# Ledger of designs, part 89: designed miniproteins, single chains, continued (4)

Each design is a single chain, and the fold is of that chain. pLDDT is the mean over its residues in the fold that is shown.

## One batch from the design tools (miniprotein)

Design m15281
Fold by ESMFold2-Fast:
Structure m15281 (fold): chain A 89 residues (1-89)
Amino acid sequence: EEKLKEIEEIVNEIAQKETLSREEAIKYIKKIAEILDVDEKKLNKVIKEVKEHEELTREQALNYMKEVAKAAPDKELAEKAIEIIEKVL
């Protein structure tokens, strides 16, 4: 409930951008991972991919967040988070 609202706020903030810096993308991805209790090893795998970019498009950043959401242990919460992300993709 509250976790989904936080995810929606993050996703809507990104939806207002055309591009994100590497640092911004990593910051948002870490916030989503924290909200969804994503395993550190799975999070670090995504962060390594993001570090290959100097800047990301909105679409790229949202797709990495979707990947992190898929790694969440709570599958019902993960599915709802993915739906929120897909609405702005």
Scores: mean pLDDT 85

Design m15282
Fold by ESMFold2-Fast:
Structure m15282 (fold): chain A 81 residues (1-81)
Amino acid sequence: MARLGVLRIEPPKVKVGEKAFLTVETTGPARVYVDGKLIAELPPGVATVEITPKKPGKYTVRIVAELPDGPLEVDVELDVE
């Protein structure tokens, strides 16, 4: 079946310049956006994306997968201090 799932974001709170790791599982190609900016394109399967924020705040991480049954979208929050 076509799927998009966010498996984890670790850690969910980071300091400016620290890395957060987003792990995504998808059956189709996916794109990862942070505050509307494209940061990564992912192949089908399980993939991990490094996010290194440059400013403090709450960031919306959006994953959009192009799947045969239609596009799927998932949002997660990343807190940056």
Scores: mean pLDDT 80

Design m15283
Fold by ESMFold2-Fast:
Structure m15283 (fold): chain A 116 residues (1-116)
Amino acid sequence: MITLTESGGGTFSEGGSLTLTSKISGDYSRVTIVGWFRQKPGQPPELIAELTAGGLKSYAPSVQGRATISYDREKKTLYLNMSNLKKEDTAVYYAYAFDMGTGEVYYGEGVQVTVV
């Protein structure tokens, strides 16, 4: 079973930056996609960033040019860096991992980001 543990949430200023991390434990050899999605109050979940095992990165239009996704294999840690934060970035952020062996998506418990 894969587990994800997020950190780096809190309260941030508009125009500031953040780094969210997720430590991934379990058998990573079957993971083909990792990423970040967010849930804003009263809105559906938004997929923000993805990284494939082949190294392809993709970003939602709302964060394009402001977000960077990366993964450190040695530390087994997924990162989301965001700059030029907007009040609209206020959400609960979740890391996820897709296990190709089961076809399942694993999520962490999420981390609150508030931009003031």
Scores: mean pLDDT 84

Design m15284
Fold by ESMFold2-Fast:
Formats: structure tokens, sequence, C-alpha cells
Structure m15284 (fold): chain A 65 residues (1-65)
């Protein structure tokens, strides 16, 4: 489920596995495009990877939901 992918993304983010976390948050968004928490998780993972502009984009998408 989208929630399962979201929770796995959060676990990976906590472990510092930012690229893998971003992948799981993206899967959560694919299953539930209205899940603001998944967009914020993706943005945080991207920010941790130094992808600041990409992170800003996804945070804005979360705010527009």
Amino acid sequence: SAEDYLNKGKELLKQGKYMEAASYFAKAIELDPNNAEAYRGLAEALEKMGLTKSAEYWRKKADEL
C-alpha cells in the first residue's frame, strides 16, 4: 500500500539511505498522489542529498494538495 511505502521511506531516511528513501516516497506518491506526507518525505530526502531545487519543487507540491 501507499502507507507501507511511506513507512519504508521514513525508515530509510532515518538510516541515512536518502536515495533509497526518495525511491520509496516516489512509489507512495504513485499509489496515492494526494498524500502530502509522501511529497514532504521525498523533499526531505532530496534536501539531504543536496538537491535543494528539487526539494523545493516537491515541498511546493505538498502545500498545493
Scores: mean pLDDT 88

Design m15285
Fold by ESMFold2-Fast:
Structure m15285 (fold): chain A 109 residues (1-109)
Amino acid sequence: SKETVKKLIEQFKELFEQAIAAARAKDKEALEAKIDQMTKVIMEIAREVIKIAPSKALEVAKLMLSIMASLEDIRLAMETDVPESELEKILENSKKRIEDAIEEIEKIV
């Protein structure tokens, strides 16, 4: 249902803020745990959206890939120990990309 998608999006946003906090704290273990949780939530969002709008399955898949790529950018930045100024740029770009993708998901439902 649309309400289920809304609740999952709210859960995803909360997890994402926690992931940003973990990245800023340089807590790699906490970040990896939050990325795993976010991946499970985004997969559930995709399943629920496809049930509502099956004709949008390819569009939903592309939006999921965009979100997952943004999370991977944060993970790689942490693994390569990029300077703090570069990490903040990656976090800002990833946040915008994720927010844009979520807005497109909300337009589908």
Scores: mean pLDDT 89

Design m15286
Fold by ESMFold2-Fast:
Structure m15286 (fold): chain A 61 residues (1-61)
Amino acid sequence: SPEELEKEIEELDEELRKRQEELLSKAGDTRESAIKFAAESLIAIGEYQDRIIELRRKLKE
């Protein structure tokens, strides 16, 4: 239903914000663990964004 899609988008937006905040908190950290975390976080952020776009398309249909 449209309401369920809107709720899922809201939850994904929240996860996206949290991940972006954590990534920003580690900005400039050159340790291998921080670099790996940044790479993994960028992938996760991209996945959240792609899913949000897909759900928004379904809402327009």
Scores: mean pLDDT 82

Design m15287
Fold by ESMFold2-Fast:
Structure m15287 (fold): chain A 57 residues (1-57)
Amino acid sequence: GRDDELARELSTLTGVSVEKAREALRLMKEGYSPEEISRKTGVSLTAGRAAVLLAKT
């Protein structure tokens, strides 16, 4: 589905695991900022920002 495609795209762009990418996208959908996503999941701020951008498309 779309969420699996977005998780794979985010994983490829940022080097994080697909599991961490799914978690970041879930938190973005819940309204968390890129900074909060980074803090909660341990992914980079760049990965958190990428999750926000991808989830809006």
Scores: mean pLDDT 77

Design m15288
Fold by ESMFold2-Fast:
Structure m15288 (fold): chain A 57 residues (1-57)
Amino acid sequence: MEERIRELSEKAIEAARQGDLGKALEYAEEVGRLRGSSESPSDILSRIATDREVERS
């Protein structure tokens, strides 16, 4: 069910890794829209990065 959100989250991290912060924030904004969240794209991107660290392995 959350597969699209996970895919966009991974793309946001990849864009940030490549130095494309504009694209990273666009993907984070899309994640927020799909979740119905009113959080800023920067806060969403920060949460995505934290969640990925926890799930890493």
Scores: mean pLDDT 75

Design m15289
Fold by ESMFold2-Fast:
Structure m15289 (fold): chain A 110 residues (1-110)
Amino acid sequence: DMEKLRAKIEEIIEEGVKEVEERNGVKLEVSEEVKKKARELAKEAILEAIENGKSLIDVAEEKIRELVKENGDKESAETSLMLFVLVGAASRVLAENPEKLEELKKLVNK
């Protein structure tokens, strides 16, 4: 179920962001447009990495390259930085919780 898979990925991203904010005593504050676009790209990157057995960082870099190719403005730069933060946070959650990664793999299976 693709919808369940996307929801689970979103949970992992949100958990990672909360852990980063709580551990460092900071809040990730950018515009709502940047937040929305970065979260969508992060979900797509995590999904592609799991479905295709690719590195999360490699997929994130590919998404950033596409974003920068279409738009070289400040919003695209902020979205790219936020995407790296979100992917890094999610990667840490999955590394510290291997059972969550296995759950995502099961949801990707036919």
Scores: mean pLDDT 77

Design m15290
Fold by ESMFold2-Fast:
Structure m15290 (fold): chain A 86 residues (1-86)
Amino acid sequence: GNDEIIKQLRKLVDEAEKLKKEAIEAIKNGDIKKAQEKLKKLEEILKESLELMKQLGDDVKAITEGIGLILRIIGLIEDVRLLLKK
């Protein structure tokens, strides 16, 4: 049900946090290609998360929590993109 979808979204946020950390480490080491590969994986996580959101019913509480998790993933992507512009 919606609880399982929210649990999956939380796991995707955890994966996104790890990918952001790996992307930042790659940037610090001058490995821009590796950082771009991590960014691509972050964008894939966002796509998967948006597909999970489509499976939520009319439960306003679950939808609200899901929106918060999606916004977190978007923030992680933007943090990496901003660092790659330097």
Scores: mean pLDDT 86

Design m15291
Fold by ESMFold2-Fast:
Structure m15291 (fold): chain A 81 residues (1-81)
Amino acid sequence: KEEKNKKIIEEGIEEFERVFGDRELAEELRKMYKSKDKEKQLKALDKLEEFVEGLIVADGKESEKEKEILEAIKEEKKKLE
């Protein structure tokens, strides 16, 4: 399910871009995640995880989409260990 997790993570970055309106930061996150550098990939995943967790805390609600993104992030982080 590598393709599924990558798609969900990209959807998470798109959601980040739409919520915060920061296209340049969203592009930087995509670039880091798609890099061949394991440390940059982990950093991008950590940043995205913090943003999704922040949204859940701010709204007091965990949507199914936010849960899917967090699960995909955690799975991809484990693959990079």
Scores: mean pLDDT 76

Design m15292
Fold by ESMFold2-Fast:
Structure m15292 (fold): chain A 81 residues (1-81)
Amino acid sequence: SIEELKEAIKELEKLEKELEERLKKAREEYERLKKEYEKDPSEEVKKKLKEAELELGIEEGLLGIVRGLKNLLEKKLKELE
């Protein structure tokens, strides 16, 4: 129903905000480690930087999926109204 679509969009908006916060944290950690690597290009810092880069990529991907799904549901809602 239209009500079920509206509820699903609301839940995705909540999830989007949570993922935006997670992405912000992942980006801050990546930028911190990138600066640390510039000062100390050690193997340990390089490993942490690669892990932070992977985490950043995962968080960007998850946010993209949620935004994409929200957009699809919003388009469907507009077509049904």
Scores: mean pLDDT 88

Design m15293
Fold by ESMFold2-Fast:
Structure m15293 (fold): chain A 87 residues (1-87)
Amino acid sequence: GKKDEELLKKSEELLEEAKELLEELKKETDILKAIGLLLRIIGILEDIELILEKVEDEEVKEKIEKIKEEVEEILKEALEILKSLPK
């Protein structure tokens, strides 16, 4: 239905935001700012998980599950970048 289409669109917007945050993190040299960017990516993953709980259409759910997997990979890369920063 229209509700599931809106949830899919929101999930796609959240994925684009996560990608932008990862690109900012790749250029960040301040550890506190890097932590802030990481926390925002974690927040995006949590928002997508909440969206998945509301989805009723199985095909839309599968599309959002793939978006979640992409955000989980972004989070893994973000964590590796944070570990590489000088303490």
Scores: mean pLDDT 87

Design m15294
Fold by ESMFold2-Fast:
Structure m15294 (fold): chain A 76 residues (1-76)
Amino acid sequence: MDEKIRQSGREILEGSAEALGRMSGSAAKIAGEDGEKAYEETLKKQTKIVEEKGDDFIKSLIERRRKEELERLLRE
């Protein structure tokens, strides 16, 4: 069960990093070098948060996503 939690947590983190990368990529084209720097710093901070909080952080992300999916199902 823990492996599924870690896998889902990684997918959420990767999705977040990809979304931030996409957004920062567009911003970098507009802001130039400053935008690229912001992108790298954002990715580094996200990676650090996961490493520092470990399994608890991943578990929190999974529960947050489950709650969101449950609310979506209840709205139907």
Scores: mean pLDDT 61

Design m15295
Fold by ESMFold2-Fast:
Structure m15295 (fold): chain A 67 residues (1-67)
Amino acid sequence: VLDENARISEALKAAYDEGVAEGRAQGLTDEQIRALANEKIREKAKELSKELGVDVPGATLSAPEAA
């Protein structure tokens, strides 16, 4: 069960890193880069939850809509 969380964490980290890299490549502001990275995390976490059949709390904790 812990291994599944490690896989999820790695996938979310990759999504975050990809969002940051894409934001920087596009010349976005720090705020926009952070928003993009958080969006990537949410999308990935939702896909992983569906794929693995488990709740991925990291997505909810990392980027609340209220900003």
Scores: mean pLDDT 70

Design m15296
Fold by ESMFold2-Fast:
Structure m15296 (fold): chain A 79 residues (1-79)
Amino acid sequence: MIEELREAARTDPAKAAALIAAEAIAGVGLELDAERTGSLEALREAAEDYRAAAAGNAALGESDAVFRARAERLAARVA
């Protein structure tokens, strides 16, 4: 569960990496759902998940550029 993983990530760097992966995977799933259904809600949720993954990478000192760029692109489609 993402909530449980998010709590564990605060104290365990391996869990932080797993949380980033889970958030990115959730974003991909929602983006694919939006492409199939035309759901703007799914696009918005996908953008939020990608932003969370980007923030997680930045907090670990890793590049956030790919996830941030994808989140911005999806947010533009909803706006």
Scores: mean pLDDT 76

Design m15297
Fold by ESMFold2-Fast:
Structure m15297 (fold): chain A 81 residues (1-81)
Amino acid sequence: DRAALLAEADALAARAAGLAALAAGYQSAADANRDKAAKDPENAEKYLALADANEAKAAAYKAQADAARAEADALRAKAAA
């Protein structure tokens, strides 16, 4: 059923977009903490640790977003066949 495949693809694409937005948010937080580390050398270790933690979360959500997008693309290709 083409309609069912497209609906599932749209749901996965929406999920991928949400996960990508989360990844971007965590990357922004990592960048902000690196900027704080540069401006406050006394607390640099604390800010770099927070940056590393946020970057790890960003990478994890990006991987999930990429996987969901790939699944959505595969379903759309199947629906177009």
Scores: mean pLDDT 92

Design m15298
Fold by ESMFold2-Fast:
Order: sequence, then structure tokens, then C-alpha cells
Structure m15298 (fold): chain A 65 residues (1-65)
Amino acid sequence: SIRFVSAMLAIMAIGVDAGIAVRTRFEGDTIVVELEEGDPEAIERAKEEILRYGEQLGIEVRIVE
């Protein structure tokens, strides 16, 4: 759906802005976000932003490190 595609693009943008390598995929109605590399502080901040964004959209987000 447009909502899920928009969320995925926003999550990717958060990763790029934070300088973190991010991979995303869908599992049903869940967006799975893989954080591959980056400073620990940047990763933690990106996790918080990504989870908050998902919560605002009512979309389940699962983070893998």
C-alpha cells in the first residue's frame, strides 16, 4: 500500500541522514528494519526515530541489529 511504501522510504531516509546502513523488508503488515553499521549513538537515535515514526502511522516496526 502507499502507506507502507511511504513508511519504508521515510525509514531509509532516516538511516541515510544518520549515516547508517539500513535494509528494509516487509513481513505481512510489519516493516523489518536491519541496522548494519554505524556509531552506537547514531544507531540508538535512528532506532528511536524509526519506532516513533511507525507508531505515528500505526505500522508495526521490528528492528534487527
Scores: mean pLDDT 80

Design m15299
Fold by ESMFold2-Fast:
Structure m15299 (fold): chain A 97 residues (1-97)
Amino acid sequence: MKLSDKEIEQLKKALSVMLEELLKDVSDAVVLTDEKVSVPKVLLETGKLDLGDKSLAEVFSDGSNLEIVELKDFAEWLKEKDPELFEKLLKEYGKNV
């Protein structure tokens, strides 16, 4: 666990932008707060964001495919399991462009 509060806040903003783009709006099935985030259950097991034959939008639109986890724990886990994906999310969705 080496992530600062600032890095966690950057990931939260990146996830918010990503979810807004994927769902055109944040679904009620998706939780994103300062402490908690909805993530695909299989992502936590496999370390892969794009899971099987389902799109990310389909997975995030169905709450039964999602697990609510602590945002800090998820951020630290993601950076450890897939630092390239963590950095990509911050670059692609952490930019207000």
Scores: mean pLDDT 67

Design m15300
Fold by ESMFold2-Fast:
Order: structure tokens, then C-alpha cells, then sequence
Structure m15300 (fold): chain A 70 residues (1-70)
């Protein structure tokens, strides 16, 4: 559901802020299965995590949340 996707994305943001990148990537994967409309933003968030850019990753997750809310 959209509500579950948003929950996973909020959890992913928290894990990124805490430096728990493996857990964050897992939550992004769970969200992408429920919200394919946000797939591009979620792929960018994962890429930013892998590049060591957590602030950019958080912004990508926030964009994904806004897409899912529509």
C-alpha cells in the first residue's frame, strides 16, 4: 500500500541519518516494490548512499515520499 511504502521511506531516512546504510538500502528496496512510481528517485537515493552522499540520499527519499503521496 502507499501507507506502507511511506513508512518504509521514513524508516530509510532515519537509517541514513543514523549511518545505518545497509538497513536503509533494505527499506528502499521494500518501498520500491510497493511504489514503482518512485523507482527513479529510490534508485538515485541508493546510488547516493553507495557514493557516501547521505544528505543527497535523504533529499531523494523525500522526493520519493512526495511522489507516493500523489
Amino acid sequence: SKEEAIKYLEEAKKYIEEGKYEEALKKLGQASRLAPEADDELKMAALYILQGKPEEAIKAVEKAIEIVKK
Scores: mean pLDDT 87

Design m15301
Fold by ESMFold2-Fast:
Structure m15301 (fold): chain A 99 residues (1-99)
Amino acid sequence: MEEAEVKGENDGKEPTLEDLAELSRAIAEAVRDIAAGRMTPQEAAEKLLEKLKELGISVEEVRVRVNADGTITVEVKFKKTGQTLRFTVTPEQAAALAA
């Protein structure tokens, strides 16, 4: 089981719906690359943090975890709201994203 966490340090905005759509796409790509063995959870967390920074979003941390059952959990904690956006992708979904 691998888990990675990176901290955000930017004063930014709250995410818009368009920002959340872009983030969801970046998460799907990162999960696909982890499932394909092209990316570690640490590299995925760093890539997602850079995408959030590019979008100007205030983020406290990004966590990427490969669970014991093979599912991948991505959590983004927003600095301004304190809310956490959480995605869990099954091995079947990750395989479909990798195709």
Scores: mean pLDDT 77

Design m15302
Fold by ESMFold2-Fast:
Structure m15302 (fold): chain A 117 residues (1-117)
Amino acid sequence: EIKLTESGGGTFKEGGSLTLTVKMSGDLSLVAEVGWFRQKEGEEEEHVASIDLFTGEKTYAEEIKGRATISYDKEKKTLTLDLKDLKKEDTAIYTGYAVDLATGKVYYGEGVKVTVT
């Protein structure tokens, strides 16, 4: 069983930066993709960024492109999202995810709240 533990949420200043982290546990040998989505109050969930773990290809949502950097540390089993030039519109619950290639099952973290003031 794959488990995701998120950290790095909190209250941040507009124009600042944040780092969100997901520590993953379990057998990741068949994990095809890891990434982040976010949900703003009263809105649907939206894709933030992802990495294909077999190719290393990174994908970014258009509205966050140029402000976000996604990275994965294989040794630490840690997915990191760095977001700069923070806007009040970046206020959301951010959730890490992992896709199991064998089953197509998606594993989710609990979500971490980010508030930009």
Scores: mean pLDDT 85

Design m15303
Fold by ESMFold2-Fast:
Structure m15303 (fold): chain A 68 residues (1-68)
Amino acid sequence: EVERLVEEAERLIEEAKEALRRGDLEAAQRKISELKRIIHELLALGDVESAQRIAKEVAELEEELRKL
């Protein structure tokens, strides 16, 4: 379960970065929202380390989104 969530998050991070490169704000926003859901689920499962790592990636994506 946790491993699947982490793999999904890694894929979504890559997809969000690609959407930002294309200037697709709507796609980037959707991926970021999905990542926030995964962070919430990881925290509920007690995997604080994975949740924190993904949250850091999300913060970087949100910072890039604000620059667009």
Scores: mean pLDDT 84

Design m15304
Fold by ESMFold2-Fast:
Structure m15304 (fold): chain A 99 residues (1-99)
Amino acid sequence: SSELEALRAMTPEQRAELNEVIREVLKLVDEHFDEVAEALGIPEFAKSRGIEVTLAAFSTALVLLLTFSPEGIRQVAEAAEKLGHTELADRLRALAERM
């Protein structure tokens, strides 16, 4: 319920920026899944847990992380920066600082 309350408390401008950042991250994941997953340590995590991570499951987890986790947003920003998407990384860090 606290997560829904946080979403309801957002201004239209804040929701528009969140949606745009989510769209850009999902595009990066769709185009560069293996590189994004590697930068976030997903293959090692999946191996340690004996699970398979699909693009759909990873994308769903990223949407939740970008919506509710400032620390998770910073980790995604670091991954974006390592992949040369410095503008997206800066936008992600700005989003985390506003939360």
Scores: mean pLDDT 75

Design m15305
Fold by ESMFold2-Fast:
Structure m15305 (fold): chain A 67 residues (1-67)
Amino acid sequence: MLSPDDFAKALSQAVKTSLEYQGLSDLADKASQETYKKSLQAAKTSGKDGAVLATLQVLNKTIDEGS
């Protein structure tokens, strides 16, 4: 089982990869860092479901701002 830190790192990497595939590489690093911070905090407070929700919120916001 992944620690909260390892899980947050995996989620941040998934966000980076997703944004790079969409041609948003310039936003990928910032969104990845924000995902790591928010998902780590959420994982500690609300578990894996909170971490995933925080990750989706960062992705949605970044895509919306990049549009």
Scores: mean pLDDT 81

Design m15306
Fold by ESMFold2-Fast:
Structure m15306 (fold): chain A 55 residues (1-55)
Amino acid sequence: MERLKKALEELEKELEEARKEFREKHPDLKLSEKQEQIVALYILSGEEIPKSVLE
């Protein structure tokens, strides 16, 4: 299996899942679609989500 293709497909699926999970866990947060994508990237990378992304 080609590593790059597999990694990109898995990343896209994980980003979508992380976005949905974050929304379910934080229903009180009104985030734009762009903010949700950024949050998903932070979750996937294991980094702390900056407050500026949530504001």
Scores: mean pLDDT 73

Design m15307
Fold by ESMFold2-Fast:
Structure m15307 (fold): chain A 64 residues (1-64)
Amino acid sequence: MKEELERFIELGKEVLAKAKTEEVREAAEHLIETSKLALEGKASPIDVVGAQLLLLGALVDEEL
């Protein structure tokens, strides 16, 4: 699980670097922050899933 959360942090950073809209930047930052909190035991797996879905929604909205 730690490796998964670290992967989400790296993914969030990569998306943040390529973000074209404020919505995608905010969603990527939220995924990074939530994954860091989960590594500290301060966020649940469901919070991380929620952050991932927010980022996916922002990316889909950017392409449409």
Scores: mean pLDDT 78

Design m15308
Fold by ESMFold2-Fast:
Structure m15308 (fold): chain A 64 residues (1-64)
Amino acid sequence: SLDPALQEGLRHYVEGLKAYNEGNYKEAAEHFERASKYFEQAGNTDLAEKARKMAEEARKKAGE
């Protein structure tokens, strides 16, 4: 089974992608930031870095 932190990170990452595709960039950034924290807790630095980059891109789209 997946580590609980990894599972929560993936859940937030998917919700971030949904929000991003709907043009809700601020909500997408919040989800990607949460995903990054969960991926860090799971010890997966590659996924955490990817989620941080997605959060940054979403923030730029939101005008932040």
Scores: mean pLDDT 88

Design m15309
Fold by ESMFold2-Fast:
Structure m15309 (fold): chain A 59 residues (1-59)
Amino acid sequence: APPAVPATTPARRRLLEKASKLNELGLLEGVASAEDLLRKAVEAGLITPAEAEALLAAL
């Protein structure tokens, strides 16, 4: 059963979602950190730089 109180932050869920999109685009190569992942997502046009900064700060 799913937990009553989610231990994961919304930022973690969004990060996984963006990781899935980057993987679909073949852009996960060279990703060593959440910061690298978000930077590649911005470069691919999946998120804005402001959203990437907010997600990184929330992790």
Scores: mean pLDDT 70

Design m15310
Fold by ESMFold2-Fast:
Structure m15310 (fold): chain A 61 residues (1-61)
Amino acid sequence: MPLSPEQRAEELLARFREALAAGDWERAGELVEELYRLIAEEALPDDVATRLTDEVVALMS
């Protein structure tokens, strides 16, 4: 029932994608900051953190 940090990161990534599609750049920036904070604060595994950050970069390319 409680979401894992990985699941919360996936939800933030999905919301980030939604914000980009809506053209809401200020919300997208807030979501990216929250995602990176979650990765750092929850000490996600390096491989998971790298994959998530790579996906963010790809979406902004």
Scores: mean pLDDT 80

Design m15311
Fold by ESMFold2-Fast:
Structure m15311 (fold): chain A 64 residues (1-64)
Amino acid sequence: EVEERLERAVRLAEEAGRAAAAGNSEEAERLLREAQRVVDSIPDPEQRREALRAMEEAAGRAVR
């Protein structure tokens, strides 16, 4: 379901942000790439855009 994919993408982006904050850039890039792959699988372009926005917010929130 689209909602499950959105939640998964956000979770992966949060993990990527935390990995980046911990200095693990390789893990962060892997997780972010996986999150983007999940978003790309969303068939509705409007929901896909919403998911991208949510991912950006989640990743930014995890880094201080």
Scores: mean pLDDT 76

Design m15312
Fold by ESMFold2-Fast:
Order: C-alpha cells, then structure tokens, then sequence
Structure m15312 (fold): chain A 63 residues (1-63)
C-alpha cells in the first residue's frame, strides 16, 4: 500500500510525528474542537509542517 522507507527516513519521520502529536494532544487538552484536531492530524499525515503551524496559530487566536 505504501512505498517502503529506509531505517533513517523512518526514524526522522517518527521523531517529527511524535513532536507534532504532542502538540496535537496539548491543543486537545486546551479544548480544541474535533474538526480542528482532524485538520491537524491531516497535516501531520501529509507532513505539511507549514499548514500545521498555520492551524496552530489560528487555534491560539480563537483561544
């Protein structure tokens, strides 16, 4: 289903995913809505860090 990744690529990807997931969980604890969390999850899956950071900024503005 997915192309295989090298061990180095997998390790780097996992580190990034862990960092972004920690941010996602922190936002969930602050009361982010399910739809907002789903957008963040989609950005993580796509490895679109610019989109992820933009979404985090939007959520901080909403408080």
Amino acid sequence: KRAPLSAEEREKLLRELISKNDTLLALQRKGAKQEELEELSAAIVRQDWEKFDALVEELKKKK
Scores: mean pLDDT 75

Design m15313
Fold by ESMFold2-Fast:
Structure m15313 (fold): chain A 84 residues (1-84)
Amino acid sequence: SVPAEEEVSPEVLALVEEAGRALEAGRYEEAIALLERALALAREAGAPPAVLAHLLAGLAAAHRAAGRDEEAAALLAEARRLAA
């Protein structure tokens, strides 16, 4: 995300960064679990739709990397709905 003004919690940011490293290492299931945790924490914190959409897009990318195209498509559809 570009805008720093839409603050992401330090915990959510740390999980996203760890998920990125897991994806680079080919640990797709670990990345999915980390992004699911990040999304759950963001939802509990009442994060704005743009933050939730970004996390859903990241989770979709992780599912796609794991070969789960249908799951990735569903997550991207939810992200687009939140961004509308």
Scores: mean pLDDT 83

Design m15314
Fold by ESMFold2-Fast:
Structure m15314 (fold): chain A 83 residues (1-83)
Amino acid sequence: SLEEKIKELEEKIKKEPSAELYIELGRAYFDAGDYEKALEYYEKALELDPNNAAAYGEMSLTYNAAGDADKAREYFLKAAEAA
C-alpha cells in the first residue's frame, strides 16, 4: 500500500538519507494528494543535491497539480537548467 511504502522510505531515510530517497518519498506524498508534504521532501532532496534536475521537475509537476502555474513554470526552468 501507499502507507506501507511511505513507512519503508522513512525507515530507509533514517538509516541512510539520500536525495533519491527524498524524491521517492515526495512522489509517494504526491500520489497521496499531499502536495505540501511532497514539496517539503523535494526541498530536502535539494539540500543534499542542490542541482538535482529530478527534484526540480517533481516540484514543477506538484505546483502545477496544486494550481500554481507561475511556480510550476519557475521550477520547470530550474529543472531544464540543472539537466
Scores: mean pLDDT 89

Design m15315
Fold by ESMFold2-Fast:
Structure m15315 (fold): chain A 78 residues (1-78)
Amino acid sequence: EEVDRLLELVDEARKAAISGDLSKLNELHERVKKEYKDPELQKLALALIDEAVAHPDFLSEEERKAVIEGGLEEIKKR
């Protein structure tokens, strides 16, 4: 579901950031803009990519999942 999709996106961004793969990071940004038509969900997905690039080793997998779930719950409140 959406949590798993966003977690996969964050993991891809983290791996690309660690390897210095700027081409992959650009592809992920374009993929988000294409696949996420909801502006709040798109904003969340782009913010998650940017955070993964800034701090690729900062959060554990469980902590990343919690951040994604929190962001999705915030969107649902609107």
Scores: mean pLDDT 74

Design m15316
Fold by ESMFold2-Fast:
Structure m15316 (fold): chain A 84 residues (1-84)
Amino acid sequence: AIRYPGGALHEVTVYRGVPGRLERVETLRIHAPSAAEAIRAAAERLGLPLDGAEAEEADGVWSMGVGEPGGAPGYVLEARLAPA
């Protein structure tokens, strides 16, 4: 995981739905020391459950899948460094 000791602005894109049919709901700009920490901060801001949720890296992108209470469509949060 890339870590920025002074923190860096991350763009956390929030998707909702099922794998293969995810729709972008919103994008949050989060200042955090890492992409994983930016994802957790975004999930906490949105009130999403973090129990058992883990941030994973694939192809340079950090993501975390979070289930909705009551079996509603899940969420996927992806973090990248904010452009410019």
Scores: mean pLDDT 71

